# Ledger of designs, part 103: designed miniproteins, single chains, continued (4)

Each design is a single chain, and the fold is of that chain. pLDDT is the mean over its residues in the fold that is shown.

## One batch from the design tools (miniprotein)

Design m15833
Fold by ESMFold2-Fast:
Structure m15833 (fold): chain A 106 residues (1-106)
Amino acid sequence: SAGVMAGLAARQGKLDEMEKVVKQNPDSSWAYHNAGVGLARRGQYEKAIEYYEKALELDPNNSRAWHNLGIVYARMGQYDKAREYFQKAIELDPNNVRAQKNLEKL
């Protein structure tokens, strides 16, 4: 349990750092994307979606943001949206084997 609590505190510190990076880099698609990843890992799916959508407003070719939107929507049971976003990620990066495998599992 001590290791779990240390891991939770470390994840919280990392998320706080990512939110600070977003505030310092409001034009960076990758800063918003990385903050979205941190939020999704905590199960904060709606807020993660907002950050991924902001990342895609700044760079619609951010294949990883499309892929991670697909993962979040799949976890929420919204498989039609997940399929659409995985397809977009693969269109932008055909070598994204993980997006292809995630699409096949839907």
Scores: mean pLDDT 81

Design m15834
Fold by ESMFold2-Fast:
Structure m15834 (fold): chain A 55 residues (1-55)
Amino acid sequence: SMDAVVANLKKEAAHLISEGVPKEEVIERIERAHRLLPELTEEQLQELLAFVESL
């Protein structure tokens, strides 16, 4: 399901930030992934971006 995809992307984003990847770079990667995954809704994208900003 897309909920599982979003959950996995959140885990991956948190891991990258914990490894020292800048939030700006993680956000850029998420935006690129959204362009390749049209099933990901704008609401799900905003949820993912808000999660990253909260870390």
Scores: mean pLDDT 78

Design m15835
Fold by ESMFold2-Fast:
Structure m15835 (fold): chain A 55 residues (1-55)
Amino acid sequence: SAVHERVLMHDLGLSEEQLALAREMIAAGASAAEIARKLGISVTQARGLIAALQT
């Protein structure tokens, strides 16, 4: 949801563009490690982001 997305952006220091990129990577089947590397966050944070962005 939009509320969870705003909280994640703030918590992880992600921009709206980085969040959009994360969504595209998840849709493409990217792993938590690939997302973590691309966004400069931890694998644990990337796993949390994937879980929160999955409906």
Scores: mean pLDDT 76

Design m15836
Fold by ESMFold2-Fast:
Structure m15836 (fold): chain A 58 residues (1-58)
Amino acid sequence: MVEEVKERVREIALEEGLSEDEAQRLANTAGKAVEMGVDPEGVLEAVRRTARDLAAQA
């Protein structure tokens, strides 16, 4: 579960145009949130928004 979320987050970040380093940082943060009991769907939604915002600033 956690590893699947991290993988999806990495894919989303790269799709939005973030670097490998940024994608990996975002995936690690998302994995931590899921481990702490945050809903995976909510985490993926937040990641999509964050990745889009970061890509717009890059």
Scores: mean pLDDT 79

Design m15837
Fold by ESMFold2-Fast:
Structure m15837 (fold): chain A 70 residues (1-70)
Amino acid sequence: SEELRKKAEEYIKKAEEAAKQGNVDEAKKYLEKAREYVSQLVEAGDFDAAAELVERINKIEKEIEELEKK
């Protein structure tokens, strides 16, 4: 669970950095990787960590949507 959480967090951070640079395609790829690890956390029963990470992923997706509209 801890390793999966750290991997999800790593990809979320990379997605945040890519989004800040306007690199929408790279940010989307990193969010897909983060979602893979979140799914594994759910399978492992770490629901609280998964919920927190999903919230962070959704926030970045919203930021990407705003970038795509401009």
Scores: mean pLDDT 84

Design m15838
Fold by ESMFold2-Fast:
Structure m15838 (fold): chain A 78 residues (1-78)
Amino acid sequence: MAEEAALVAYELAKEDGMSDEKAQRIAELFRQGVEALEAGDYETAAEYFRKASEEAKDAPLVRQAATMVANYAEEKAK
């Protein structure tokens, strides 16, 4: 799950025109976010996905995906 999420996030970042370095950073944030979700640590997951959304201000596909999963994690963290 986490590895697949990282791969998808990397491909979205590349489609948005991000550099390899930035795309790898986004992929790592998504990997850490999904690993936190799988561990039931919703607060940590939300933090990683919010960080990805903030780093993707000019990357609409990544920003949309990161915002959606951050909102999901925040809802679960109640």
Scores: mean pLDDT 84

Design m15839
Fold by ESMFold2-Fast:
Structure m15839 (fold): chain A 70 residues (1-70)
Amino acid sequence: MSNEELAELLENAIAAIEKDPTPTVARTVLHELLKLDPENELLREAYEAAKRGDVETALRHLREALEQYK
């Protein structure tokens, strides 16, 4: 998968979570993203934040991860 494809998926993930900012949505979205790039530390940290119910921290790490693919 290209960095451009990963960036698009991350942008869509951020938009989905911002529309429905629940821990359940954040965990589901991040679990799918982490399968595509399991070595990405920021995605891993975002998923851990989502598991704790910290959607704001999860979104912050997702935005940071997006910068890595641009």
Scores: mean pLDDT 82

Design m15840
Fold by ESMFold2-Fast:
Structure m15840 (fold): chain A 80 residues (1-80)
Amino acid sequence: MKEKLIEKAKQLAEAAKAGDFDTAMEYIREITKLLSEDKELSPEEVARIIGLVLRMIGNLLEKDYEGAAKDAEALAEFLK
């Protein structure tokens, strides 16, 4: 599970760096689905990931692609 989340977080960072809002939002949806199916993460880890995802969505809606990319990179680092 964590490996798939790391992969999607890295793909999200690349989409955000490219300014591709639609692709970035699709990766957020995929991350959310993977998170809902996860049984390995602690409640504290889940809460941290949700916080990062909400921050990424906010940055994408504000067209802050640099901020969204940094949040996605932080998610990948957190999950390693």
Scores: mean pLDDT 82

Design m15841
Fold by ESMFold2-Fast:
Structure m15841 (fold): chain A 92 residues (1-92)
Amino acid sequence: SEAEELAEKAIELAEKAIELAKEALKLAGKDKKALNLAIAAAIKAAGALFLAEKALETGDLELAKKALEEAEEALETAEEALELAKEAKKKE
């Protein structure tokens, strides 16, 4: 179903966001902006996973769409966090 396809995509993107956020946390050192964005991305990705699991259980298309939107936002935030963390590490 469309809900199942969107929920599966949301899970994939949210898991990627969590992996990038973990990498950002390892590289950020004392950079507060990178740390805060990585934490925010991880929390949002966890929320997206919860919504996606509910969408799979219920077939709720609106929940699946919301899960995907939150997963996409989490991924963008995690990518920003990782770029800041890499720059912070380069400056040592």
Scores: mean pLDDT 89

Design m15842
Fold by ESMFold2-Fast:
Structure m15842 (fold): chain A 61 residues (1-61)
Amino acid sequence: SVEAELTEIMRETGRRLKEAKSPEEQKEILEEAIARIEEVAPGTPLARLYVALLRHEMAKI
């Protein structure tokens, strides 16, 4: 399902962020995740929530 695919993107993004060695790598990982979510399910409520969470994480960098 789309919901399962979006959730898996979030899980994989979390794993990649733990392995990131620099703020620049963290930003690239987050930008890639946002792009993938928007490609899979643009404008859905779950996609909007996940994109908002990822943008919030980027703001901390």
Scores: mean pLDDT 86

Design m15843
Fold by ESMFold2-Fast:
Parts: sequence; structure tokens; C-alpha cells
Structure m15843 (fold): chain A 75 residues (1-75)
Amino acid sequence: ELEELERRIEEVKEELRRLGVDMAEVEELIEALETGEDVDEARWRAWIESLSPEQLKLVEELLYLRRKKRALEKE
């Protein structure tokens, strides 16, 4: 299960890279969410609004998968 989540996370990251998404920005936002740091809501919204519907869907999926992986790792 964890291995399957890791595989899907890598697939989503690869697809985001193919679509030209800045993975450094994605990782920064995910890290802030994982550490509980308050991300500037206006900055987050502006960045999300800059994404295509396809890119946005993949970013949402990546966040979901990362949250699932963290939940399993804590058990």
C-alpha cells in the first residue's frame, strides 16, 4: 500500500514536470502544508489560478496522495 502510494506520487510528479509545472514551487507548498506553516493564502490562490485545469487536478491529487502517505507512515 505505501509502495503503491509512492509509485502514484512519482507518476503524478512526472506528469506535472511534463506539463511544465515548477516542481520547486509545488514542493515548497507541500512542505509548508506538512509542517503546519501558514502559507500566504493570496499567494497560494494566485498560483493555483495560474495553473491549467489539468495541472490543477494533478496538484490536488499530489496533495491528497502526500496526505495519505503521511497518515500511513505515522502508523
Scores: mean pLDDT 73

Design m15844
Fold by ESMFold2-Fast:
Structure m15844 (fold): chain A 83 residues (1-83)
Amino acid sequence: LEEKVKELEERIKKNPNDADAYTELAGVYLVLEQYEKAVEWAEKAIKLDPNNADAYLLLSIAYRALGDEQKANEYLEKAKKLM
């Protein structure tokens, strides 16, 4: 997963508007159980593409893992609305 993080960081450095790279990076940090970083990258993905249902779903999962049930439910509803 370290190689995947580096690959995605290079993609973002080369193209800062690559919303998919931000979403993938958030997903990788979620798998690594680095939930605060998953939130940071998912929030950047949403800022770039506010209709990114996958990024909202990742935010929901990360906030639930961090114990923020209210935010988890809010982002889950947002993700469902965009699907």
Scores: mean pLDDT 83

Design m15845
Fold by ESMFold2-Fast:
Structure m15845 (fold): chain A 69 residues (1-69)
Amino acid sequence: VDEKDLEAEILASLAAMMVNLSKLYPEKREKEDLEKAIKLAEKAIELSTDENIIKYAKEIIEEARKLLE
């Protein structure tokens, strides 16, 4: 496993957790947390060459953007 792919996987997973927490607890949803999740997922896309990680990170960005509406 490449260190960059591992880092990307961790960043994408962290972003996913932040988005899922916002979905489970909408009363505690903070715009800044969703924006941070998008940045983490964008960094994962930048670091990874793994198509699965890139697709996963893109899905997280889409979900976070929907919650920012």
Scores: mean pLDDT 83

Design m15846
Fold by ESMFold2-Fast:
Structure m15846 (fold): chain A 65 residues (1-65)
Amino acid sequence: MKVIVKVSKDYTAKSEDELSLKKGDIVEVTEILDGENVKAKNLKTGEEGIIPKSVLGEVLSVELK
């Protein structure tokens, strides 16, 4: 499953496993980990990591098979 989402607010990674984001960044959600966190790729930097769902904003695209 591929979900493309626009980031709603800035986020600073708290660990090496997390991803830092800026408001307006476009991310690809690659995996849903739990109720609060997802694994995502920042499409501007190419970096992947864990982010809280609370920083996700507008869903731009969903690919389900």
Scores: mean pLDDT 79

Design m15847
Fold by ESMFold2-Fast:
Structure m15847 (fold): chain A 67 residues (1-67)
Amino acid sequence: EPKIAKLKIEAKSKEEAEELAKKIKEIAKKNGAEVKVTVEGNTVLATIIAPSEEKLEKVLKEIEKAK
């Protein structure tokens, strides 16, 4: 069963938010997860759909390291 996580991350600037959005997309792709990322001002909104809980955990850990 697919596992879904929704993230809302506030960055210090729009530039930082755009960089984080790019990193999130790359991390999801490397781990075989689907992602929908939107940048609104300084805020990054991400919905991650992973094929398993283990894959979701890996994606979330890599995003945490990228902050």
Scores: mean pLDDT 82

Design m15848
Fold by ESMFold2-Fast:
Structure m15848 (fold): chain A 60 residues (1-60)
Amino acid sequence: MFTSTVTGLSAEEAEAFARELNSSDDRVQATADGGTLTITSTLSVEEHIGLTLRAIGRSL
């Protein structure tokens, strides 16, 4: 199980991405609190890193 925290998103972007992740894969749990997105998954390390990078890309 892996956990990543991404900051710098808008509250709306964080909530939207959290909803997308929670609805698309049972192996992923995402929570949004303001501009902070926390992603917890049982994916492979490569897939979890890819997901984290996608979230970081949305914050830039």
Scores: mean pLDDT 81

Design m15849
Fold by ESMFold2-Fast:
Structure m15849 (fold): chain A 59 residues (1-59)
Amino acid sequence: SLATDFVKGKIKVGDVVYGMDKEHGFLTGKVVEVTEETVKIEFYDAEGKLVLTKDIPFL
């Protein structure tokens, strides 16, 4: 799992986040949806390929 902390009100659609995934390595994430409970992020590898989409709950 990506070790990423999100606080409600601090993250918004269009934000860029960076993370490390144990299977894919370093990834660039784009926030595509923010709900009341979760943030949806699409993660891209160094070549710009979409490798993972994740719904992450707020802290």
Scores: mean pLDDT 72

Design m15850
Fold by ESMFold2-Fast:
Structure m15850 (fold): chain A 61 residues (1-61)
Amino acid sequence: EEKRKKLIDKASEIVKKTQEEMEAVRNELKAAGKTQEEIDAAVREVYRKGLEEISKVAKEF
């Protein structure tokens, strides 16, 4: 159970970093004149990558 709490803490850090990266990517692509569909797709990929990182951390616990 101690390992579960450490996993949650690490996952929270990944979530915060992923959210910041999603916002940065959205703003950057909007400034570059990308379409809303392209922006949404890129943001979704960042979110998906964040979930994969959480899954990898979970595999180690």
Scores: mean pLDDT 80

Design m15851
Fold by ESMFold2-Fast:
Structure m15851 (fold): chain A 80 residues (1-80)
Amino acid sequence: HMEEAEKLKEEAEKLFEQGLEAWRRGDYPTAARLFKEAADKYLEAADIYEKLGQKSEARKWHIKAIAAYILAVGAEYEAS
């Protein structure tokens, strides 16, 4: 469902921005959690686009999910 994918993208973008804000203030545990949540929402959106046959859009959101997950791992390293 296109509307569901749009909502998931909006939620993921908001979580990603909140993660960056947490990182900027040195709250690495919160940043890690927020980036992980953003990655999960990006993956859900990508899955919907894939099921709709929109492979190019699905690929974009898979890449966003991977980037968010890498940032989450980076935040975990900073927290340790």
Scores: mean pLDDT 87

Design m15852
Fold by ESMFold2-Fast:
Structure m15852 (fold): chain A 84 residues (1-84)
Amino acid sequence: SIKEALELLEEAIKLAKEGKVEEAAELIARAALLAAEKLGVEKATAYALRAIGLVLDVELLGKKEEAKEEAIKLAEELKKELEE
């Protein structure tokens, strides 16, 4: 459901602002997959892979502040696309 995807993205933005980038990225990936019917499989997969990239930036590269900013941007980008 698009409504459920939007609710997940609002929570993801909140979590990202709190520095919980890994949790935010998981919700962004879930929202993209829930919205696959509207986005198409290719675009939904691209958003999910970008979210996975944020987890890798935190876990492997220690880029927590950069990943936080990117998580907020990614969630806001996907939210805007789903609201249009």
Scores: mean pLDDT 84

Design m15853
Fold by ESMFold2-Fast:
Structure m15853 (fold): chain A 57 residues (1-57)
Amino acid sequence: EEARRQALQTGADIYRKNAEDARKLGEALKKTDPQLSEIAHRKAEEYEAKADALLAQ
C-alpha cells in the first residue's frame, strides 16, 4: 500500500508540474495567440484534474 501511495503521489506531482507549465505557456501567449492561450489553460485544468483523481485513490 505504501509503495502504491508513493507511486500515485509521484504521478500526481508530474501532472501538477505539467499543469504549472501549461499555465505559464497560456499566460505567455495571451497577447500573441489568445486561442492557443485558452487551449493551454484548458490543458492545465485537465492535468490538475488528473492529479486530483490519482490522489483520490
Scores: mean pLDDT 82

Design m15854
Fold by ESMFold2-Fast:
Structure m15854 (fold): chain A 68 residues (1-68)
Amino acid sequence: SLEDRLKREEYAQFLKELIERHDRFMELYKNSPEEEHAEIWEKYGQDQSEIAKKLREEKKERLKKLLG
């Protein structure tokens, strides 16, 4: 019970950090001139793809736990 709660809190903090990283990327993208958008995506798109992949894997593992 307590251990499961602590693991959920750690996971929530991990997700918060990923969301904050994504928000910083979106802020940079939004505040940059349109001519820089392609370069920003080329520079940071890989990191954003890795963030999305991690979120998908976490969702998959949670669904697997609920279904199993």
Scores: mean pLDDT 75

Design m15855
Fold by ESMFold2-Fast:
Structure m15855 (fold): chain A 59 residues (1-59)
Amino acid sequence: SEEERRKRILELLRKAGLSDWQVESILQASDNIEEFIAMLKRMGVPDSVLAEIEKILKG
């Protein structure tokens, strides 16, 4: 489900050093997957982590 994917993404990004409120804010500000990934990239999230998140969102 969408909620389960959201929880997995939150856990992954928390391990990458982002706070829960930062991740929630980005999710709420993003209308689509491409915008979400672009925002994370601007915040300095590594490309390897971005690829894992994209797999979760598309799986």
Scores: mean pLDDT 77

Design m15856
Fold by ESMFold2-Fast:
Structure m15856 (fold): chain A 61 residues (1-61)
Amino acid sequence: VEEEVAKGRKAYNAGDLDAAIRHFKKAIEKNPKNKEALSNLAMVYVKQGRYDEAKKVAAKI
C-alpha cells in the first residue's frame, strides 16, 4: 500500500478534502493503476460535488 494513500485517508477522516486529493493524486502519479487511490479520489470528488471529475477517475478503475 502506498504511503500517500494512507496520508490521503488520514486527511479525509480529518475533513481536509484538499489535502486528501493532493495525497491521492501523488499515489496515482507513482502508480496510475492504483485502484485504491483512484477509488478514494473519486469518493472525495463526489463529496465535493465534483461529479464529472469523479466519473473520469472512476472510469480508470
Scores: mean pLDDT 81

Design m15857
Fold by ESMFold2-Fast:
Structure m15857 (fold): chain A 80 residues (1-80)
Amino acid sequence: EEKLVEEVAALIVKAIRAIEAGKYEEAKKYLEKAAELAKKLPKFEQEVFAGIAGILAGVARVAGDEEAAALFSELADKLR
């Protein structure tokens, strides 16, 4: 469980770095893999990652990055 939580978190961080580099397709692949792995976690941890993704979507939207906002919103929706 702890290792899986760490892997999901690492994929989200890689997605953020890819977005910062303008690599949205790479970020999408990291977030899709994060969603796949996170669905194997207990419900509470899934809800925590959904919340984190929702916050990141909000931050991206405020920053004017609608593509990043859409990617993080999709991750949040997949984990509900």
Scores: mean pLDDT 86

Design m15858
Fold by ESMFold2-Fast:
Structure m15858 (fold): chain A 79 residues (1-79)
Amino acid sequence: SHMEKVEEHLEKAKKHAEEAAKAAQQGDYKKAVEHLDKAIKYLEEALKASTDPELKKILQGAIEHARKLKAKLEELAKK
C-alpha cells in the first residue's frame, strides 16, 4: 500500500520532469516551470508516503535540487 503510493507519485513526478525538460529545450521556460512545480509536488507526496529513511533522504535531496532548478527557470521565464 505505502510502496504502491510511493511508486505512483514517483512515476507522476518523472513524467512532469520529462515534460519540463522538453519545454525548457524548446525555450518555453514558463511551461517548464509549471511542469517542474508539479514534479516537485509529486516528489513531496512520495516523501510523505515513504517509510524508508534512505529513500526519504534521497527524495529530500531531489526536492531541494528541483526547487533550485525551478528558481533558475523562473528567472529565464522573465526574459
Scores: mean pLDDT 87

Design m15859
Fold by ESMFold2-Fast:
Structure m15859 (fold): chain A 68 residues (1-68)
Amino acid sequence: MLSEEEKEALQELAKEGAELSKKYNVPESVLLRVLLEELDRALAEGLSPEEFRRRFTEALKEAIEKYS
């Protein structure tokens, strides 16, 4: 179960990810996979919302660069 802070951070990141997917023409399936994988790992590790956001942002940036 996600906390309110984690849900808000996830929604913000998902919105940013969707905009980046459209801007850089990255397949939504790739973006969604990265989001789900990082979220699953963050929940398993019990990461703070700040640490989750940092890791997800790094993973998302790498995925975008591969498709740029």
Scores: mean pLDDT 70

Design m15860
Fold by ESMFold2-Fast:
Structure m15860 (fold): chain A 58 residues (1-58)
Amino acid sequence: GAMEEMERERLLREAEGLLVRGAVTGDEALIQRGKELMVEAGVSEEEAERAAAQARAA
């Protein structure tokens, strides 16, 4: 439902922030947490890894 959709969007926004922060600071724990939140939101592990790699490349 709409509540579950909003929660997934919130998790994805939080995950993106963690991936960007982790990539900028070199904090691997933040990157791992960001990937975990993406998977919790329904993103595949492969897609989460691609997002982390993209953040590191920026």
Scores: mean pLDDT 82

Design m15861
Fold by ESMFold2-Fast:
Parts: sequence; structure tokens; C-alpha cells
Structure m15861 (fold): chain A 63 residues (1-63)
Amino acid sequence: SSEIEERIKELEKRVKEAKTKEEIVELDMEVGVLELELAVKGELTPERQERLNEILRMLREKM
């Protein structure tokens, strides 16, 4: 759905702009919640999973 695409796009933007430990921790939790939500709904497509994994990789590099 367009809502899910907008949520992922917003997370991609926020991870690039994140500078503080607090922002990084908050984003990590939000990515985890979204991944679980999509998995439960059967909407965790390979493309979406790849995008979320890239966000997590970028967050890890900032930690």
C-alpha cells in the first residue's frame, strides 16, 4: 500500500539525517516494529525487506 511505501521512505530519510544516539535508537525500534507489522500482515515483500535491512545497516554504521 502507499501508506507502507511512505512509512519506509520517511524512515530512509530520517536515517540519513540522524545524528544523535537517541534518534538512532528510536529509528532502530521503529524499523523493528514496522518489519514485524509487515511480516504479520504478509506484506514484508523482498523489496521492502531489502530497504529495511539497508536502513538497519546505515543505523549500525552510526552506532
Scores: mean pLDDT 86

Design m15863
Fold by ESMFold2-Fast:
Structure m15863 (fold): chain A 74 residues (1-74)
Amino acid sequence: MKERLGASLFSAGGIYFAAGDYELAVELYKKALELIGEKDALVLRNLGRAYDKLGKTELAEELYKKAAELEEKA
C-alpha cells in the first residue's frame, strides 16, 4: 500500500535528518508526501525542518504554516 511505503520513507528521512544528511532527508520526505498525500502535517513539518537546516528558510516557513493549518483543522 502507498501509505506503508510512505511511512517507511518518512522513517528513513528521519534517520538521515538525525545523521545530519538534510539533503537526503528532504528527498525522502518529499517521496513520502507523494505517496501519503500532501496533507500530512507531521511529514510537512519535518520537511520544513530539513529545508530550514539547508538555509531555505522561506520554504520552511511555508511548509510550517501549511502543517499548522492542517493540525488546526484536525
Scores: mean pLDDT 79

Design m15864
Fold by ESMFold2-Fast:
Structure m15864 (fold): chain A 56 residues (1-56)
Amino acid sequence: MEGYKYEIDRLNKEKKAIQKILPTLTPEERAAAQQTLDVLDKNIESLKKKIEELKK
């Protein structure tokens, strides 16, 4: 359980780092960054669901 929370925090920090540079990117680079953000969001959601399932 603790490992999943640590991983979620790490992924959220990665997400924030990408979000900070988004305004400085070209539209094409921004599209690629948005795809990366989508993957990170899916991974975070998956880990959150695993934590919830372990509590049930």
Scores: mean pLDDT 80

Design m15865
Fold by ESMFold2-Fast:
Structure m15865 (fold): chain A 80 residues (1-80)
Amino acid sequence: SSESEELIEEVDLQLENAKKLVEAAKKSGDEEYVEEAIKSIEELIDKLKKLLEENKDNPVVKEHLEKAIEELKKLLEELK
């Protein structure tokens, strides 16, 4: 459906922005910037987990959200 496609596009944009944030934080060498980046990504993971619960009966959206959460967790490991 159009709503599922829009949700997937929004998640992809949020993931792209998270990747840019992580790259900027890694290049900054600023511990406070890194801590804020970690917090932002953890908050995004929590939001996507809530969306996953709301969309658990939609296999396409579920798979996409699970993959995005996995990628965000890998980004967190790069900062820690």
Scores: mean pLDDT 85

Design m15866
Fold by ESMFold2-Fast:
Structure m15866 (fold): chain A 64 residues (1-64)
Amino acid sequence: SAKEELLRLIGEILRLIGEIFDLELELSKLPEDSEERKELEKKLEELKKELEKKKEEMRKLEVP
């Protein structure tokens, strides 16, 4: 059902937000010149792109 799909997307969005927060916390602890920082920044960018896609899917279910 549309309600089940919406709840699933909300769950995925909340999970992505949590992962983004965790990565931003780790980034705040790392030196600016570390390779680990570069890898986490790439992963953070990928997660932010996934979050935007899920938000768009959710909007399409909520509107008309």
Scores: mean pLDDT 81

Design m15867
Fold by ESMFold2-Fast:
Structure m15867 (fold): chain A 68 residues (1-68)
Amino acid sequence: SGAEAAKALIDLANQGAEKIVVESSKGGRLVVDGKNAAQVAGAALRLIGDEPERTVITAGDTVLEFES
């Protein structure tokens, strides 16, 4: 779900991830600066609002996939 993907994005940013790539079925590809709280919040709100069918979040060697 978009909410679960948004939580994962926030968790990765809080863990110090600097570059977070969000690929969603509704929003396309977004590169988020994990050190920029406004970018992280904006991307998270988009994921919650768009409720994409699929989201892939990549940070370094971490790849997380979400489906609704």
Scores: mean pLDDT 84

Design m15869
Fold by ESMFold2-Fast:
Structure m15869 (fold): chain A 72 residues (1-72)
Amino acid sequence: SDAETVARLRAGDPAVRAELAARVREQLEKAREEAKDDPEAMALLDELEEALRAGADAFLALLRARYAESLA
């Protein structure tokens, strides 16, 4: 589950971090190709990629904001 994976990533598990980073990168590349005609979605994917590049804390903060919107 996403919550479990996020918790493990936050805990700094290097195996989970490496595996998740590879999968997220692959999914972002595919999402960019699928959303290339949607400028709003492309801008969002750019923010996600920049957050992932900046580090786990930035990426998790962005994910939390998205889940907070869904829970509100």
Scores: mean pLDDT 66

Design m15871
Fold by ESMFold2-Fast:
Structure m15871 (fold): chain A 56 residues (1-56)
Amino acid sequence: MIVVEAAPTPEGIAVARELTAYARELVAQGVPPEEAAQRVRDRAKALGVDVTVTID
């Protein structure tokens, strides 16, 4: 499972929720967890948000 964590602010929580949904969609489409995690990190960077992405 891919876990996305951001700063404990309303904005950080909203972004973490969106990125978690995105990661779940990628894995459901057959994208490997490692590649899905990297795509999540790239999207977070594009949004200007610092996140921690862990594969569990």
Scores: mean pLDDT 79

